# Designs tried in a protein design run: designed miniproteins, single chains, continued (2). Part 24

Each design is a single chain, and the fold is of that chain. pLDDT is the mean over its residues in the fold that is shown.

## One batch from the design tools (miniprotein)

Design m4818
Fold by ESMFold2-Fast:
Structure m4818 (fold): chain A 84 residues (1-84)
Amino acid sequence: SEVDKYSKLLSKALQEKQAKQQQLEQYQSQLDQSLSQVNKNPNDQSKIDQAKQYQEQVKQAQEQVEKAQEQMNKYLQEKLKALQ
């Protein structure tokens, strides 16, 4: 049934969102550690560049979580239509 189809797609999309949230948490942790290193050696350009890289990865990971949420919302709407 269409309901069963979208229920399975929703379950998969939820797992994908959870994986993206875990990745975001890992990048945030790396950013926090990198910022701590910059604080210990504020003149180390390499450490500053690394922190900027992790900041960009955090931003990209946030966008991936948002896209996963949009996919879940799409499947939820289709499931609700099938239940009508």
Scores: mean pLDDT 88

Design m4819
Fold by ESMFold2-Fast:
Structure m4819 (fold): chain A 100 residues (1-100)
Amino acid sequence: PAHEIVSYHGANDITEGILLGLAQSEIRAGRYADAIEIMETMIEVMGEDNVHALKLRGDALAKQGRLEDAKEMYLEAAKVAEAMGKFDTAAELRAKAEEL
């Protein structure tokens, strides 16, 4: 087999970027349920600790008017970010939850 240079780190980043872009496109189109399904796929592929997927799921829920569910997602994303040592991101996500 031909050995092409496969960047496993780059491949994961590209996959995340594609799924995030697709979810953002669905949110802009008003297809919030489809955006949530894409985020669930992303969590399954990338892991349940994906802060970006949790944040976008919160954004989609907020746009649906499901403010309590959105708040819960932002707080969960903040908890994950804090566990990863991303304290600035956690503070931003908590502030976003409080604004709902």
Scores: mean pLDDT 72

Design m4820
Fold by ESMFold2-Fast:
Structure m4820 (fold): chain A 64 residues (1-64)
Amino acid sequence: MPASIVEANKVSDEERSKLEKEAKEFKEAFKKNPSKENLEKFQDTELKLGIIDLLKAVDKVTKE
């Protein structure tokens, strides 16, 4: 049972889930039409997911 100690971080989890769905759609679009433009869109979404993970790490440090 996860403790809801940091309820605010749940918003980031929902945003991450939405970005994961977008990344999946862009990945499928890239597979259907492999182009630099579609690749860039897919990579941009993956980069945003990485930034969310970084923001969670920053929040953890700030909470100390």
Scores: mean pLDDT 68

Design m4821
Fold by ESMFold2-Fast:
Structure m4821 (fold): chain A 55 residues (1-55)
Amino acid sequence: SPRAEAIRAEIDRLVADHQARTGALLKAGDMAGYDAEIRDFVARASALNAELDAT
């Protein structure tokens, strides 16, 4: 469905943004920021996957 395609595209963007942010945080040695980013990513990814399952 068009909605499922849109959600998949949003997940792809979330993954790309997450990879860029984690790389920057690791390079800076910001372990607290890295841990917070992992938690935020898991929460956002779970919400999008639940929305995808509902379509």
Scores: mean pLDDT 88

Design m4822
Fold by ESMFold2-Fast:
Structure m4822 (fold): chain A 63 residues (1-63)
Amino acid sequence: SPILETVTRYFEGELSASEAAERLAPHLSLPRSTIRRALEKLKEAGVPPVLAAGLLRQEDADA
């Protein structure tokens, strides 16, 4: 999944939150600022990348 790959790379420090949000925006139909904030929050909370990717998809479905 492109979403899981991008989230994993962000969590591993390969991408900044802004870079990850830019790459995820076409897949989630959410504003980049919303994705960036969600990524930062999930990483700070210690959520695993697989679960974080699922939560971002849930956010898109509820929007």
Scores: mean pLDDT 79

Design m4823
Fold by ESMFold2-Fast:
Structure m4823 (fold): chain A 55 residues (1-55)
Amino acid sequence: DFKKFQEGAEALYAGNFEEAAKLFEEVILEYPLSRHYLTAAHLLKYAKARELPPA
């Protein structure tokens, strides 16, 4: 799960919002009990909005 989360975060900060959304959705669906679930769900909202999360 961590690898998909990392790839999603890297895609998001690279401006690849479509790929980031796909990877975060996969984390949420495949690893719902992961400690990364809440962060993936949070970052997915920004990826869908095509915006970078606040610092």
Scores: mean pLDDT 76

Design m4824
Fold by ESMFold2-Fast:
Order: C-alpha cells, then structure tokens, then sequence
Structure m4824 (fold): chain A 80 residues (1-80)
C-alpha cells in the first residue's frame, strides 16, 4: 500500500539532512498525486526514486513495483 511505503520512507529519511527530507517529501507528494489520479506506475516510480535517494530498499515499495510489473506482463500476454 502507498501509505505503508510513505510511512517507511519518512522513517528512513528521519536521520537525513533537511534537504534530503524535503526531497523525499516532494517525491512522496508526487507519488500520492499520481496514485490519486489512477497512475499507479508513476506513483511506484516516484517512491522508487525516494528509495534511491535514501540508499534503502523499502519492502512495501518493492512489493508495489513487483505487483505492477506482474500485472503489466499478464495484461500484455492476455491483451486482445
């Protein structure tokens, strides 16, 4: 879930510089905006960029990316 990813990313950013925390918050806001617009792929991309910035792997972000990749592959193969 996006909320779990947001919570984990903010926790990871807690000990980082104010600049890094501000950039993580910006990426989180972009991810939420994309998710609310129905763009789950862009939401996952913004969350993954926050992981890269922090140098961490967040399990809920990885799970979201894996689910979206699997959905894309399944849809592509079953597409009329």
Amino acid sequence: MVDDAVRQLRTAARTRSPETRAEVDRLIDEARRAYDAGDRLSAAEHLSRAEDLLGVTIPSVQALNDALRDEFIARERAQP
Scores: mean pLDDT 77

Design m4825
Fold by ESMFold2-Fast:
Structure m4825 (fold): chain A 81 residues (1-81)
Amino acid sequence: SETEELKERLDRSYESLLQVLDEWSASSSAAGLRVVTDHFLAEMERLIEELKKTNPEVAEHGEKLLEEFRARAEEAIAAAE
């Protein structure tokens, strides 16, 4: 289905984002990493809010990925301290 295809595309985008987080972690201070990840999380929340209006199932999947990214970001920040 179109919904399933969009979820798979989000999963692939999330994998790419995790790679970028690893790169940020290698080159950023804990404080810098927090600023960058906070900005990204705010942007994702905004996009998910818009998705809720047109495709709530994809938005729900995005919310799960957002929660996972938040956890990964906190782990990366803790490791950089």
Scores: mean pLDDT 81

Design m4826
Fold by ESMFold2-Fast:
Formats: C-alpha cells, sequence, structure tokens
Structure m4826 (fold): chain A 102 residues (1-102)
C-alpha cells in the first residue's frame, strides 16, 4: 500500500513540476523527498523532524505547492496505523492550512 501511495504522490508532483518555474520545481523536489521519508519511517522523532522541514519549506512555497503538500500529507495519514504519527500528521496539515490562508 505505502509503495503505491508514494508512487502516486511522485506522479502527481512530476506532473505539477512541468507547469512550474525552476525555483518551485526545486522546492517541490525537496518536499517530495521529505514526504517519501515520512511515508517510509516508523520513528516518531524522525517524523517530527521531517515535518518541521516540510513546514519551513511550505512557508517559502507558493499556495499551489502548499496545497499539493497538504494533499500528500492527508494521503500519508490515510494509510498510517500509528496513533502518535497520525496526531503529528494532523498538526502538520493544520499548520499548512493556516499558511495557505495567510
Amino acid sequence: MKDKLIAYIKRVFDAAKKTLDKKDQELLDKLEKLLEEIANSTDVKKIEELIDKIIQLAKKSSKFIQSLTRQALRMIKSVETDKKVKEILDKAIEEIDKIIKE
């Protein structure tokens, strides 16, 4: 399941990159790598550190990239079984939602 989800996220991000400038493509590449690491990790502390990096990158990104990142986090949460990781993902989604509304 997770491998198919990661492959789907990569396809969506690759399609988006074709419509973006070089700076936004580089930001999206960094976000994709962090999202893949979160999806493949079971270490709560590592996931918290990866989420912090995602939030920092999201603040520097366009609203379009912020929306894609929020969608990817929601998709990762949907296949997550660890309650603590789900709570961390929920907080990250809420933080990105606030950034988008700014």
Scores: mean pLDDT 84

Design m4827
Fold by ESMFold2-Fast:
Structure m4827 (fold): chain A 94 residues (1-94)
Amino acid sequence: SPLIDQIRQIVDQMLNSTDFSQQHQLTVQFRRVVGQAMQGASDDTRQRVTDYMQQIMNQIQSVYDNQDDPQTVQQNRDNARRYLDQMISIIQSS
């Protein structure tokens, strides 16, 4: 799905960007594209997707907060990718 490919690309860019303005723009794009993918979804499905979206963003924030700890950074990156895969599975099933 083009929307799923866009979501994956945005999250990958968020995990690799250190530019504040780019991070803000990517967050806006992430919310917009996920919102488009959720058009017509039930309230329960929308809440589950929103919860995973918040978990992904929290892991990305933790990468910034722990830049001096490579092991913590790698764990947060891996967690973000797992939450992304779970979120995409829900979107594709809706």
Scores: mean pLDDT 86

Design m4828
Fold by ESMFold2-Fast:
Structure m4828 (fold): chain A 71 residues (1-71)
Amino acid sequence: MEEARRKLKEIEETIASLNLEEQKELLLEGAEIQAKGNLELVKEKGVLDVKEVEEFIKEQLEKVKELLEKL
C-alpha cells in the first residue's frame, strides 16, 4: 500500500509539471483505464447486472469528459 502511494505521489508531481491541456488528457485517459478495470471486476464477480454497471460506468466517464472540457 505505502509503495503504491509513493508511486502515485511521484506521478502526481510529474502531472503537476505539465500544462493544463496535457493534464486534462492524462486525467481522461486515467478515467478510461479505471472504467475498464471496474467493468472487468464486475464481470469477474458475476453478482451484478453487467449491462447496468457498464451503462453506469459509461455515464460517469461522459460526466468526466464534460467536466474536463469546462476546465
Scores: mean pLDDT 68

Design m4829
Fold by ESMFold2-Fast:
Parts: structure tokens; C-alpha cells; sequence
Structure m4829 (fold): chain A 75 residues (1-75)
């Protein structure tokens, strides 16, 4: 299981990736929808991490990562 510090780093990395992809694909409604869902999952991961629920935080990050990967494959 990842430490709090590793999960926080992952959250920051995913937030940066989502921001970059949203900027590059602003006119792609399907990509924007996938990235919006990923962003919400990253937000929930941060909330779980702050509550000390690292297992749920990691699960939210895994789901967000899948959506980011799907968005990348569509461009």
C-alpha cells in the first residue's frame, strides 16, 4: 500500500495531467466528459486521503487513471 506522501504525489500528477489534457482538447466533448469524471475521482481521492482512508484513496486514483488513459486513447 502506498504512503500518504506517495498518494499525494499521485494526486498532484493526475491533477496536472487532467489540466493539460483539458487545455489541449477543449473542443472534444467526449474527452472533456472523461476528464471531468477523472477530476471528480481525484478530488474524492484527496478527501479520502485527508480522512486517513488510504485504500479508498488508492481505489479512486486507479479509477481516475483508467478514465485518463481512455481519454488519451481517443485523441
Amino acid sequence: MRSKEELEKEIKNMEATIKELKAKHADDAEVQELLARAEELVKRAREYLEKGDYKKAEKMLQEAGKLILEAIKKV
Scores: mean pLDDT 82

Design m4830
Fold by ESMFold2-Fast:
Structure m4830 (fold): chain A 59 residues (1-59)
Amino acid sequence: SPLREQARRLAELLYKLGKTPAEAAREIIDTFGLSPEEAARIVGEVTGLSPEEILKLLE
């Protein structure tokens, strides 16, 4: 979806700027209204971390 593509691009940019996976996930949740689970999946794809690890960082 276009929303998912925009969220992924923002996550990639934040990662390049040195933001942590948790910071990138929180930013795309706030910007796009994504669930924590969807944000963790997107950031996992960008960073190579498991979505489960990223979800634990958000708690």
Scores: mean pLDDT 86

Design m4831
Fold by ESMFold2-Fast:
Structure m4831 (fold): chain A 79 residues (1-79)
Amino acid sequence: VEELLKKLFDEDIEELEKAALKLLTSSDPEVREKAAKKLVEVYKKTKDLEKKYAIISLLTEIEDEKLRKKIDEELKKLV
């Protein structure tokens, strides 16, 4: 799961978005939380502005309100 997300961030943005959305919409809340946290980590490490924008877009589409609030707080701490 974590390696899959990292690999997609090194490749095609469209493929990355498709896989990330699948993980973020998983019925397992632990999988959703793990995927969101990994996206935040990759956002911090990547210097590709297009990938950063795609990650932010994906994170803002999270339906789980509690997870989205937690991720927003973590993003503010990283800056």
Scores: mean pLDDT 71

Design m4832
Fold by ESMFold2-Fast:
Structure m4832 (fold): chain A 74 residues (1-74)
Amino acid sequence: SMQVTPELLREALEKAEADESSLSESQKRYLEMIRRVLEGKPVTAATPVEALLVEALRTQDFEAQRARADALYA
């Protein structure tokens, strides 16, 4: 299963934030997106793939969102 827990994501965010000054603008944008999802805040997705990623993070149902992505790009 491609399941990612909120605990694992928080640990990854803490490590990434330690080196935030060395991140690219795109990496900072994705880091902020993940942080906002974990905090239950609204997130604006720029693409359908980003919207599916946000939904997967909220529901922790990566298999369902992968199936939706496959259908979207079929």
Scores: mean pLDDT 64

Design m4833
Fold by ESMFold2-Fast:
Structure m4833 (fold): chain A 74 residues (1-74)
Amino acid sequence: SKEELLAELEKKLAPSRKEIEALRQRGRELIAQGQRLGDPALIERGQALLRLAELMQAHLDAVEEAMKQKIESL
């Protein structure tokens, strides 16, 4: 069924969602640490991880939308 295919898609995407959230959390932690220590390099590294997470999220959203459209066309 389409519902089963959507559930399998979510299972397939779950590891990527977890990785993106881990990058966001790490980025926020590095920014907070850099702010506490007055270390611009830590802030920059944290910001870079947040930008990477945004790029990965945009790619994941595009993949999810394309796969959902294929499932809905069945």
Scores: mean pLDDT 90

Design m4834
Fold by ESMFold2-Fast:
Structure m4834 (fold): chain A 66 residues (1-66)
Amino acid sequence: MDAVKALIERLKELLPKSPEIEELIKKLEEKMLELYPKTNSETHDELQEELEPIAEEILKKAEELK
């Protein structure tokens, strides 16, 4: 849980401020909070498979805005 908040806040600081990126970060946060009670950090492979598409979308959108 703490790692989720730290990651989301860091993404908000590092990525360009845009409504599209903020929406994607919000989706990532909601997905992580939903999955963390079910998927522990011990199952990183399963967590990454669920979160990777959202994270990639955020990175792709950030690259497009540069």
Scores: mean pLDDT 68

Design m4835
Fold by ESMFold2-Fast:
Structure m4835 (fold): chain A 59 residues (1-59)
Amino acid sequence: SVESLKQQIQEIIDDPNLSPLEKKRRLEELDGVVNIMRATGVLTVEEEAELTQQIQEAQ
């Protein structure tokens, strides 16, 4: 769900055990997954935009 994805993004941002480079890598990978999920119809355009904005604001 979109809420689970938002939680995963936030958990990456808030993880004290991840370096800034590790956070960036994981967020970039998750952004790719979000784009694929929208392309396959699992997410709406609006849901993708919201998730992508959260990821971009974290970097």
Scores: mean pLDDT 83

Design m4836
Fold by ESMFold2-Fast:
Structure m4836 (fold): chain A 61 residues (1-61)
Amino acid sequence: MIVTREEALEFIDAVANGDVEKLKELAEKYGVPVSDEALKNQAEASKGLREEDIARLEKKL
C-alpha cells in the first residue's frame, strides 16, 4: 500500500527507537498483519540505526 511521507517517518522513528507498541499501532493502522514476535525482532534489529541512516531513508521518500 502507498503510505504518506509522514506515515513512513513515524514508522522509521518507531523502528529506530524500538517502540514495539507504536509499531503495533502503525501496523494496525496500515492493515498489516504482523505478530508481536516479528515486531520485537524488527525493533531489536533496528536499534543500531544512526541519525544519518534515518535522514537517508527520509530523502528516499
Scores: mean pLDDT 64

Design m4837
Fold by ESMFold2-Fast:
Structure m4837 (fold): chain A 78 residues (1-78)
Amino acid sequence: MSPMERARAVAEAVRARGRHLLETEGPEAALAVLERAVREAEEAVEYARKYEPELVEAVEALLEGIRAAREELRAAAE
């Protein structure tokens, strides 16, 4: 699996987990998990920019996917 394929797969898994938490535990718990995932992905992007430039595109795609999942969940909860 390429870094980009892995990034997209991880983002989709995070999105699915967020939806599951929204249904089972509610919007506060689901948003807390996604907000933590966004912070971790933002840190990963900064790390990649400094030390692993070949992974920047894939990690930025991961961050974008997780941010999209968070916004989708905010819209669904609200």
Scores: mean pLDDT 84

Design m4838
Fold by ESMFold2-Fast:
Order: structure tokens, then sequence, then C-alpha cells
Structure m4838 (fold): chain A 87 residues (1-87)
């Protein structure tokens, strides 16, 4: 299924992808940087970035590429997410 493919790409569970869908639905895509600053998990925000990239391009991108191409994240937030994801 699409959710399983997104979960595999983001390195998270299908449940985390569903939480990312809910996050984007309830708070909107512009809220992602704020939610990260408020302590949302790196895995959840990475799943949201992969999901946003898919919705924009129709392509399932690797997590680091999805983070790098996310126009809603600042350069500093992208570096923090990439470092924490690789940890």
Amino acid sequence: SLLQRLAQAAGVSVGTVRRAERLLREHGEAAVPRLLAEGASVRLITAAAVLRAYRRTGEILPPLEAIERDEGLTPEQKERLKKEYLR
C-alpha cells in the first residue's frame, strides 16, 4: 500500500505516517516548523516531510532528500533534523 511505502521510505511505522497525516490535516503544512520547535519528534516530522514531498511531486523521496527539499523548514531546522535522524 502507499502508506507502507511511505513508512518504509521515512524509516518509521505506518502508525507514524498516519500521525503525520493527522498533524498536516489538523495544523496545516505551514505548522511543521512550529511543531518541531514545540518538541514534536524527529521521526514524526521526517514522516511529515516525506508525505509533503509525495503530495507535491507524486514521488516518494528518501528522508534526507525530503527534508532538504522541504520549503517549510529553515536551513537550521533541516540540519538539526538530518543530524538527529542519522543519530
Scores: mean pLDDT 78

Design m4839
Fold by ESMFold2-Fast:
Structure m4839 (fold): chain A 88 residues (1-88)
Amino acid sequence: SLEEAKELFKQGRFEEAIKLFEELLPKVPEEEKGEVYFLLGLAYLQLERFEEAARAFKKAAELFPEDDPLRKLAEAMAEALDPSLLKE
């Protein structure tokens, strides 16, 4: 479940959280996918996997509604980690 994956994240078990989030993504409602990609970005960032973190934040930004403050945060995180992903 998403709650189980979030609990793994809270415990600092980032590799396990990433695996479970990725397994759950095909079953996650579209409106929740932005949050899942954002959490994947944070988990990759904690593991210093900066390219994967940047890609996850970029996907989160694309999935969040225009009026969601997390969209702008996700865009900023992706740009900070890999500016080349935000060209044009």
Scores: mean pLDDT 81

Design m4840
Fold by ESMFold2-Fast:
Structure m4840 (fold): chain A 92 residues (1-92)
Amino acid sequence: SKLALHAQALKVVKELIKTLERLAKTMDAQRKQVVNQLVQQFRLAIELNMSIQVLMDLVRAGIRSAENYNDTATVAALQEALARLQQLLEER
């Protein structure tokens, strides 16, 4: 069902937030600010019950942002989340 798929997508994003918050603890100030802004955007998207496609767009934007700061760990976490969200859409 659409509700079950959406619930699984929210779980993926919530797990991503936990990973990003863990990574941010050991980052320099500039990378930490970028990651904290991404976490805030993901939390807002969850609260507003945004679609899987919007969540994927936010993850893609996050990847581009993290790449600009050479944050390979954040890029890897975001790419894994994107792959999981893409798989959920393909299971329709």
Scores: mean pLDDT 87

Design m4841
Fold by ESMFold2-Fast:
Structure m4841 (fold): chain A 120 residues (1-120)
Amino acid sequence: MDEALEKAREIIEKGAEEAKKKESLEEAKEIVLRATGEAVVYALREAGDEESAKAAEKYLEKAAENPEKYEEYAGKMLAEILKLSSDDTVALVQAILAEGEAKMREALEELERRLKEEEE
């Protein structure tokens, strides 16, 4: 679990760094959402929960394709995982999603500052 969370953080951090180099906030959001999804699927598979990993992959892929519906798809994923998995696994997924949200906010703020500096 701890090693899976550490690797999940590395996946998200790499995605956030790639997002900071993009020229659009939309592309940056898509990259961080995809990295967060990959991190969740990785952590669930490392925990041996293949059914929850498949549920996460399905909903997080849809969320990356439709960023405006991210909260809806993430909620559906968490509801399905809660039925299939332990409270510890749900807590792990919630921790990874929170890390992804924090890194997305940081990357978007940095990108917005860079784009504004280029115009001023």
Scores: mean pLDDT 78

Design m4842
Fold by ESMFold2-Fast:
Structure m4842 (fold): chain A 66 residues (1-66)
Amino acid sequence: EEKVEELVKKAVEAVKSTPEEAAKILKEMSKESGLSLEDVQAVATVIRYEGEEAGRELAKELIEEK
């Protein structure tokens, strides 16, 4: 769950950032979580359009699959 919370917080920061900063945050999320860049980008996209709770559920599923 700590990894899920960390991933969600980073994703929220990414969606509030400039495209350049968001790319850096997503790369760090991928490196630290072990998820693919595509997976962390999907979490950020879900948070942006469906909200933080939806992104948290996706992040939990992706981390458990890892």
Scores: mean pLDDT 78

Design m4843
Fold by ESMFold2-Fast:
Structure m4843 (fold): chain A 108 residues (1-108)
Amino acid sequence: SEFEELLEKIREMSPEQAEELEEFIKEKGLSEQEQILLARTALSLMEKLKRVFSAEQVYNTFQIYVSFLPALIDVLEMVLKRTSNEALRKQNEAELARLREEIEFLKK
């Protein structure tokens, strides 16, 4: 699976981000295409961070970690807004709002 290959690359860079991504996908019931899009975006962002910062800084820097998560949530929110089922859309938007609040709490 393309998703499994992308997820393994993310796990090699940050096991914590890979775990959070898998949990988010499971909770939201994302389609295979949405999973691939989210994983590609995550990997692209991590590769950019790796070029600017050392691998050690990418793995161990809390500020980088916190900054990375909101970008992933924004991409996923855009993907989920394509959902034609109004009830499912509202449920997913409520859960995304909660995740945003958790990230803001972690910044404090």
Scores: mean pLDDT 63

Design m4844
Fold by ESMFold2-Fast:
Structure m4844 (fold): chain A 72 residues (1-72)
Amino acid sequence: SEKKKEIRRLTLEFIGEAIAAIGAILDGDIEEADEFIEEMEELAEELKALGADVSGEEKVIERLKELRREAE
């Protein structure tokens, strides 16, 4: 189904942004990390609008925000 394909696409994009955010945090690139985290939040909202359970995605976002604050 189109909905299932879109959820899969957005989930893969979310994973890519999460990997990029982790890389930016490790490098101390706080502005870049914030951009990736913002994109992750937008992707989670799109997934939620499609009826996906985003509880896992929300926890990842919260943890990256914590790590980002520690790196600042």
Scores: mean pLDDT 90

Design m4845
Fold by ESMFold2-Fast:
Structure m4845 (fold): chain A 96 residues (1-96)
Amino acid sequence: MDFVKNTEAKAEELLKKDPTSVEAAKLYGLIAGYYLAHGKLEEANRYFLLMIEILEKAGKLNDPEVILSLKAALRAAKVAGLEELVKAIEEALSKA
């Protein structure tokens, strides 16, 4: 998957320079969204959790833009019927 490989490589380079890079978190969010759109629940959950961990380390979980992105992802996961991902997103929002 060239998109996933290229996006992950860019995120890893950003994290080497700054382990709390919000831009790297956004790239992991894009990978999670890609897997969600393709019904790859386990992969989507994994990359979403990586995004949340970076945002938590950056102190950005309470950022309004981050909260809106998490709420949008939660609605998409609920519409798709992806219950495990829904639970992961709800737990992330509860930590904000």
Scores: mean pLDDT 78

Design m4846
Fold by ESMFold2-Fast:
Structure m4846 (fold): chain A 61 residues (1-61)
Amino acid sequence: AADAAATARGAAASGARLGAAAWEAHQKGDVERARELMREALARRDSLSAAAGWEGVQLGE
């Protein structure tokens, strides 16, 4: 549905922005900030995963 797609797009965009910011911070050598942004992005994904009923994304180490 259009409303469901818009909601998913908004949530995905938010997560993608955090992930992109983490990538850029890491590439610029700001590893600590990259870690924090990545943890926040995963927390958002985990909450969405619980709501959607799929398994949460796991950050590779």
Scores: mean pLDDT 63

Design m4847
Fold by ESMFold2-Fast:
Structure m4847 (fold): chain A 67 residues (1-67)
Amino acid sequence: MSAEEIAELIERLGTEVVLGRISLDEAAERLIEAGVKASKATVKRALRYALAGGSGLEAAELILKAQ
């Protein structure tokens, strides 16, 4: 997956977490199911970064550096 594809998924799934539609754990699991090759802990950290006001692209770069 490209950084842009991961960033778009992070932004979309992060919005669903904020709206209470899914948990942070479910969002992390969906990223892994989509093909992100990182630990659940790393993916959750990147999602928390984006939810705290970080960019989706920067969060995606955190995941890619951990692959």
Scores: mean pLDDT 83

Design m4848
Fold by ESMFold2-Fast:
Structure m4848 (fold): chain A 78 residues (1-78)
Amino acid sequence: PLMVGEGYLQKAERYVQQGNFDQALKYIKLGIQSAMTLYDSGDYQSAGRLFRRAGQILKQLGKYDESQQLFRKADELE
């Protein structure tokens, strides 16, 4: 699950580099879903890592409110 989520966010980062923001947002959402699955299974550290990475990508896309929400989630899981 962590590696799967990291794979999704790596694809999101590549799509950002290509200017394909629709695909980037799709893979960010999949990475966040992976983080939620880890949270539900009690793997808070891995969930926090994925929330933080997804937040960084959203910040690059100018989605500051969503980015800040994910950073707060990541911080709460430590």
Scores: mean pLDDT 87

Design m4849
Fold by ESMFold2-Fast:
Structure m4849 (fold): chain A 67 residues (1-67)
Amino acid sequence: SANEAARRAAEAAARGDAEAAREGSLKTQVYGGSSTGRAAAWGAAEAARLAGHEEAKEAMYQTMLEL
């Protein structure tokens, strides 16, 4: 589901794994639909920002822009 993909992306971002966070956000778009995927990707980007991981934040914002 879109929520599961967003949660996995946020967790990956918190670990500093920008690649996994990006992949999770893309899966959110595929499984959740356009509007749902965008909202979930935004949530994952905010989680990465709050975690303070620079690389993860950049990757998440790039993924969000692609939605």
Scores: mean pLDDT 61

Design m4850
Fold by ESMFold2-Fast:
Structure m4850 (fold): chain A 60 residues (1-60)
Amino acid sequence: EKKREELLLKAAVWHLHYNQGLSEEEVAARLGISPETVRKYLEEIEKKGKSYPFKELQKL
């Protein structure tokens, strides 16, 4: 279940940053997580591809 919650957060980070144009700090404020966590998720998305969290969510 933590895996699914993490993927949902990554998908939300992807959407808010890339589709809505929010900064790391704005995304962190909206999701109630640290800016460091947002940066970590953005780095993972960039390494695996911008649709990565969406594709992983479709498997769960």
Scores: mean pLDDT 73

Design m4851
Fold by ESMFold2-Fast:
Structure m4851 (fold): chain A 96 residues (1-96)
Amino acid sequence: SMQARVDALVTRLASTLYGLPEEQIRADLAARRAALAAVLKKIADGDEKLKQVYDMYQELVAAVVEAWESSDLQSVLDYYEQLVKEKAEEAKALLE
C-alpha cells in the first residue's frame, strides 16, 4: 500500500539523515496513523474540503515515493522540500 511505502521512506529518512531513535520514529508514526484514521473517517462521512486536502497529500506522497524509488537520496530530499512547501500553502488555503 502507499501508506506502507510512506512509512518505510519516513523511517529511513528519519533514522539515516536525522539520527532519530527507531522507538521515537515508531511512536511518531503511530500517532500520525491514528490522526490519519480520524481524517479518513471524516472524508467517509462527507467532508469535501478535507477530502481535497487529503487528495493533495496523497499526490505529494506518491510524487515523493516515486522520486525515492527512481533517484538518489539527495535528489529525493531536494524534491521533497520544494513539494512540502508548495502543498502546505495549498492545504492552508483550502482549510481557510
Scores: mean pLDDT 68

Design m4852
Fold by ESMFold2-Fast:
Order: C-alpha cells, then sequence, then structure tokens
Structure m4852 (fold): chain A 107 residues (1-107)
C-alpha cells in the first residue's frame, strides 16, 4: 500500500511541476528517485512508463503528457482501492474511467 501511495503522490507532484513549467529533467529525476524507494511491481512498472513518457516529452503535447499521467494515477488508485476491498471506491473509479474514455472518444 505505501508503495502505491508514494507513487500516486509522485505522479501528482509531477503534474503540478508540469503546470508550473518545470524542466522535464527535474520531473525524470523525481520519478527515478521514487522508483528507487518502491518495491511493488505495479509502482515500478508505472514509474518506468512515466520516465519513458517524460524522456519523449519533446514529441508530445503538454495535454497528452498530463492525460497519460492522470490515466496512470487512476490505474494505481483503482488497484489500491481493490487491495483495500473498498467496493464503493472501486465502482466510483471505474465509472470515472469510463466517463473519461467516452469523452475522449467523442472528441
Amino acid sequence: MKDLELTIETLEEIREMIEKGEDVEKLIKLAEETLKKVKHPASQQTLKEVIELLKNASKLSKEEILEALENARLSLELLKAHLEKDEKRVAELKELGRARAAARAAA
């Protein structure tokens, strides 16, 4: 649980830093630092994917990067809720995910 929580917090910090116009190298360094602290496979995989995303940031729009980070955060939140057996939270997160996918498909 703590590994998932730390990873979610790191993704939220990265999002805030992007909104503030921080250098992408600082974002990568933050993600790599968190990757060293986590042992959970889902946390490690998500952070590796985020690091790869940030390394390719020059080829992506700010909107695409922020959307990818939010999708990663929601996936970890859903996993955390499932592990905590919070059935209401799982249902709420699945509904939010479907609404986001539908909005994207309609755009």
Scores: mean pLDDT 81

Design m4853
Fold by ESMFold2-Fast:
Structure m4853 (fold): chain A 77 residues (1-77)
Amino acid sequence: EELVLSPETLARLQAVQDAMFAQMQALIAAGASRAALLQVYLDALQRILDIIRRDLPQFVPLVEAQIARAQQQLAAT
């Protein structure tokens, strides 16, 4: 009845999030641009999309919408 993600899917999603935060922290410390931070976020969303396509295909449209929004923000920068 309640949507429960598999431990394996959660672990893959968590790994992408952890890598993204580590990359963003390193970029912030280096004085990187907003465009560089948005690119790291976009790259993370693409990796999440690959996981979601395999493990949770019903959520693909939601992830694709987030990618489109991130791409629009990057183009505006």
Scores: mean pLDDT 81

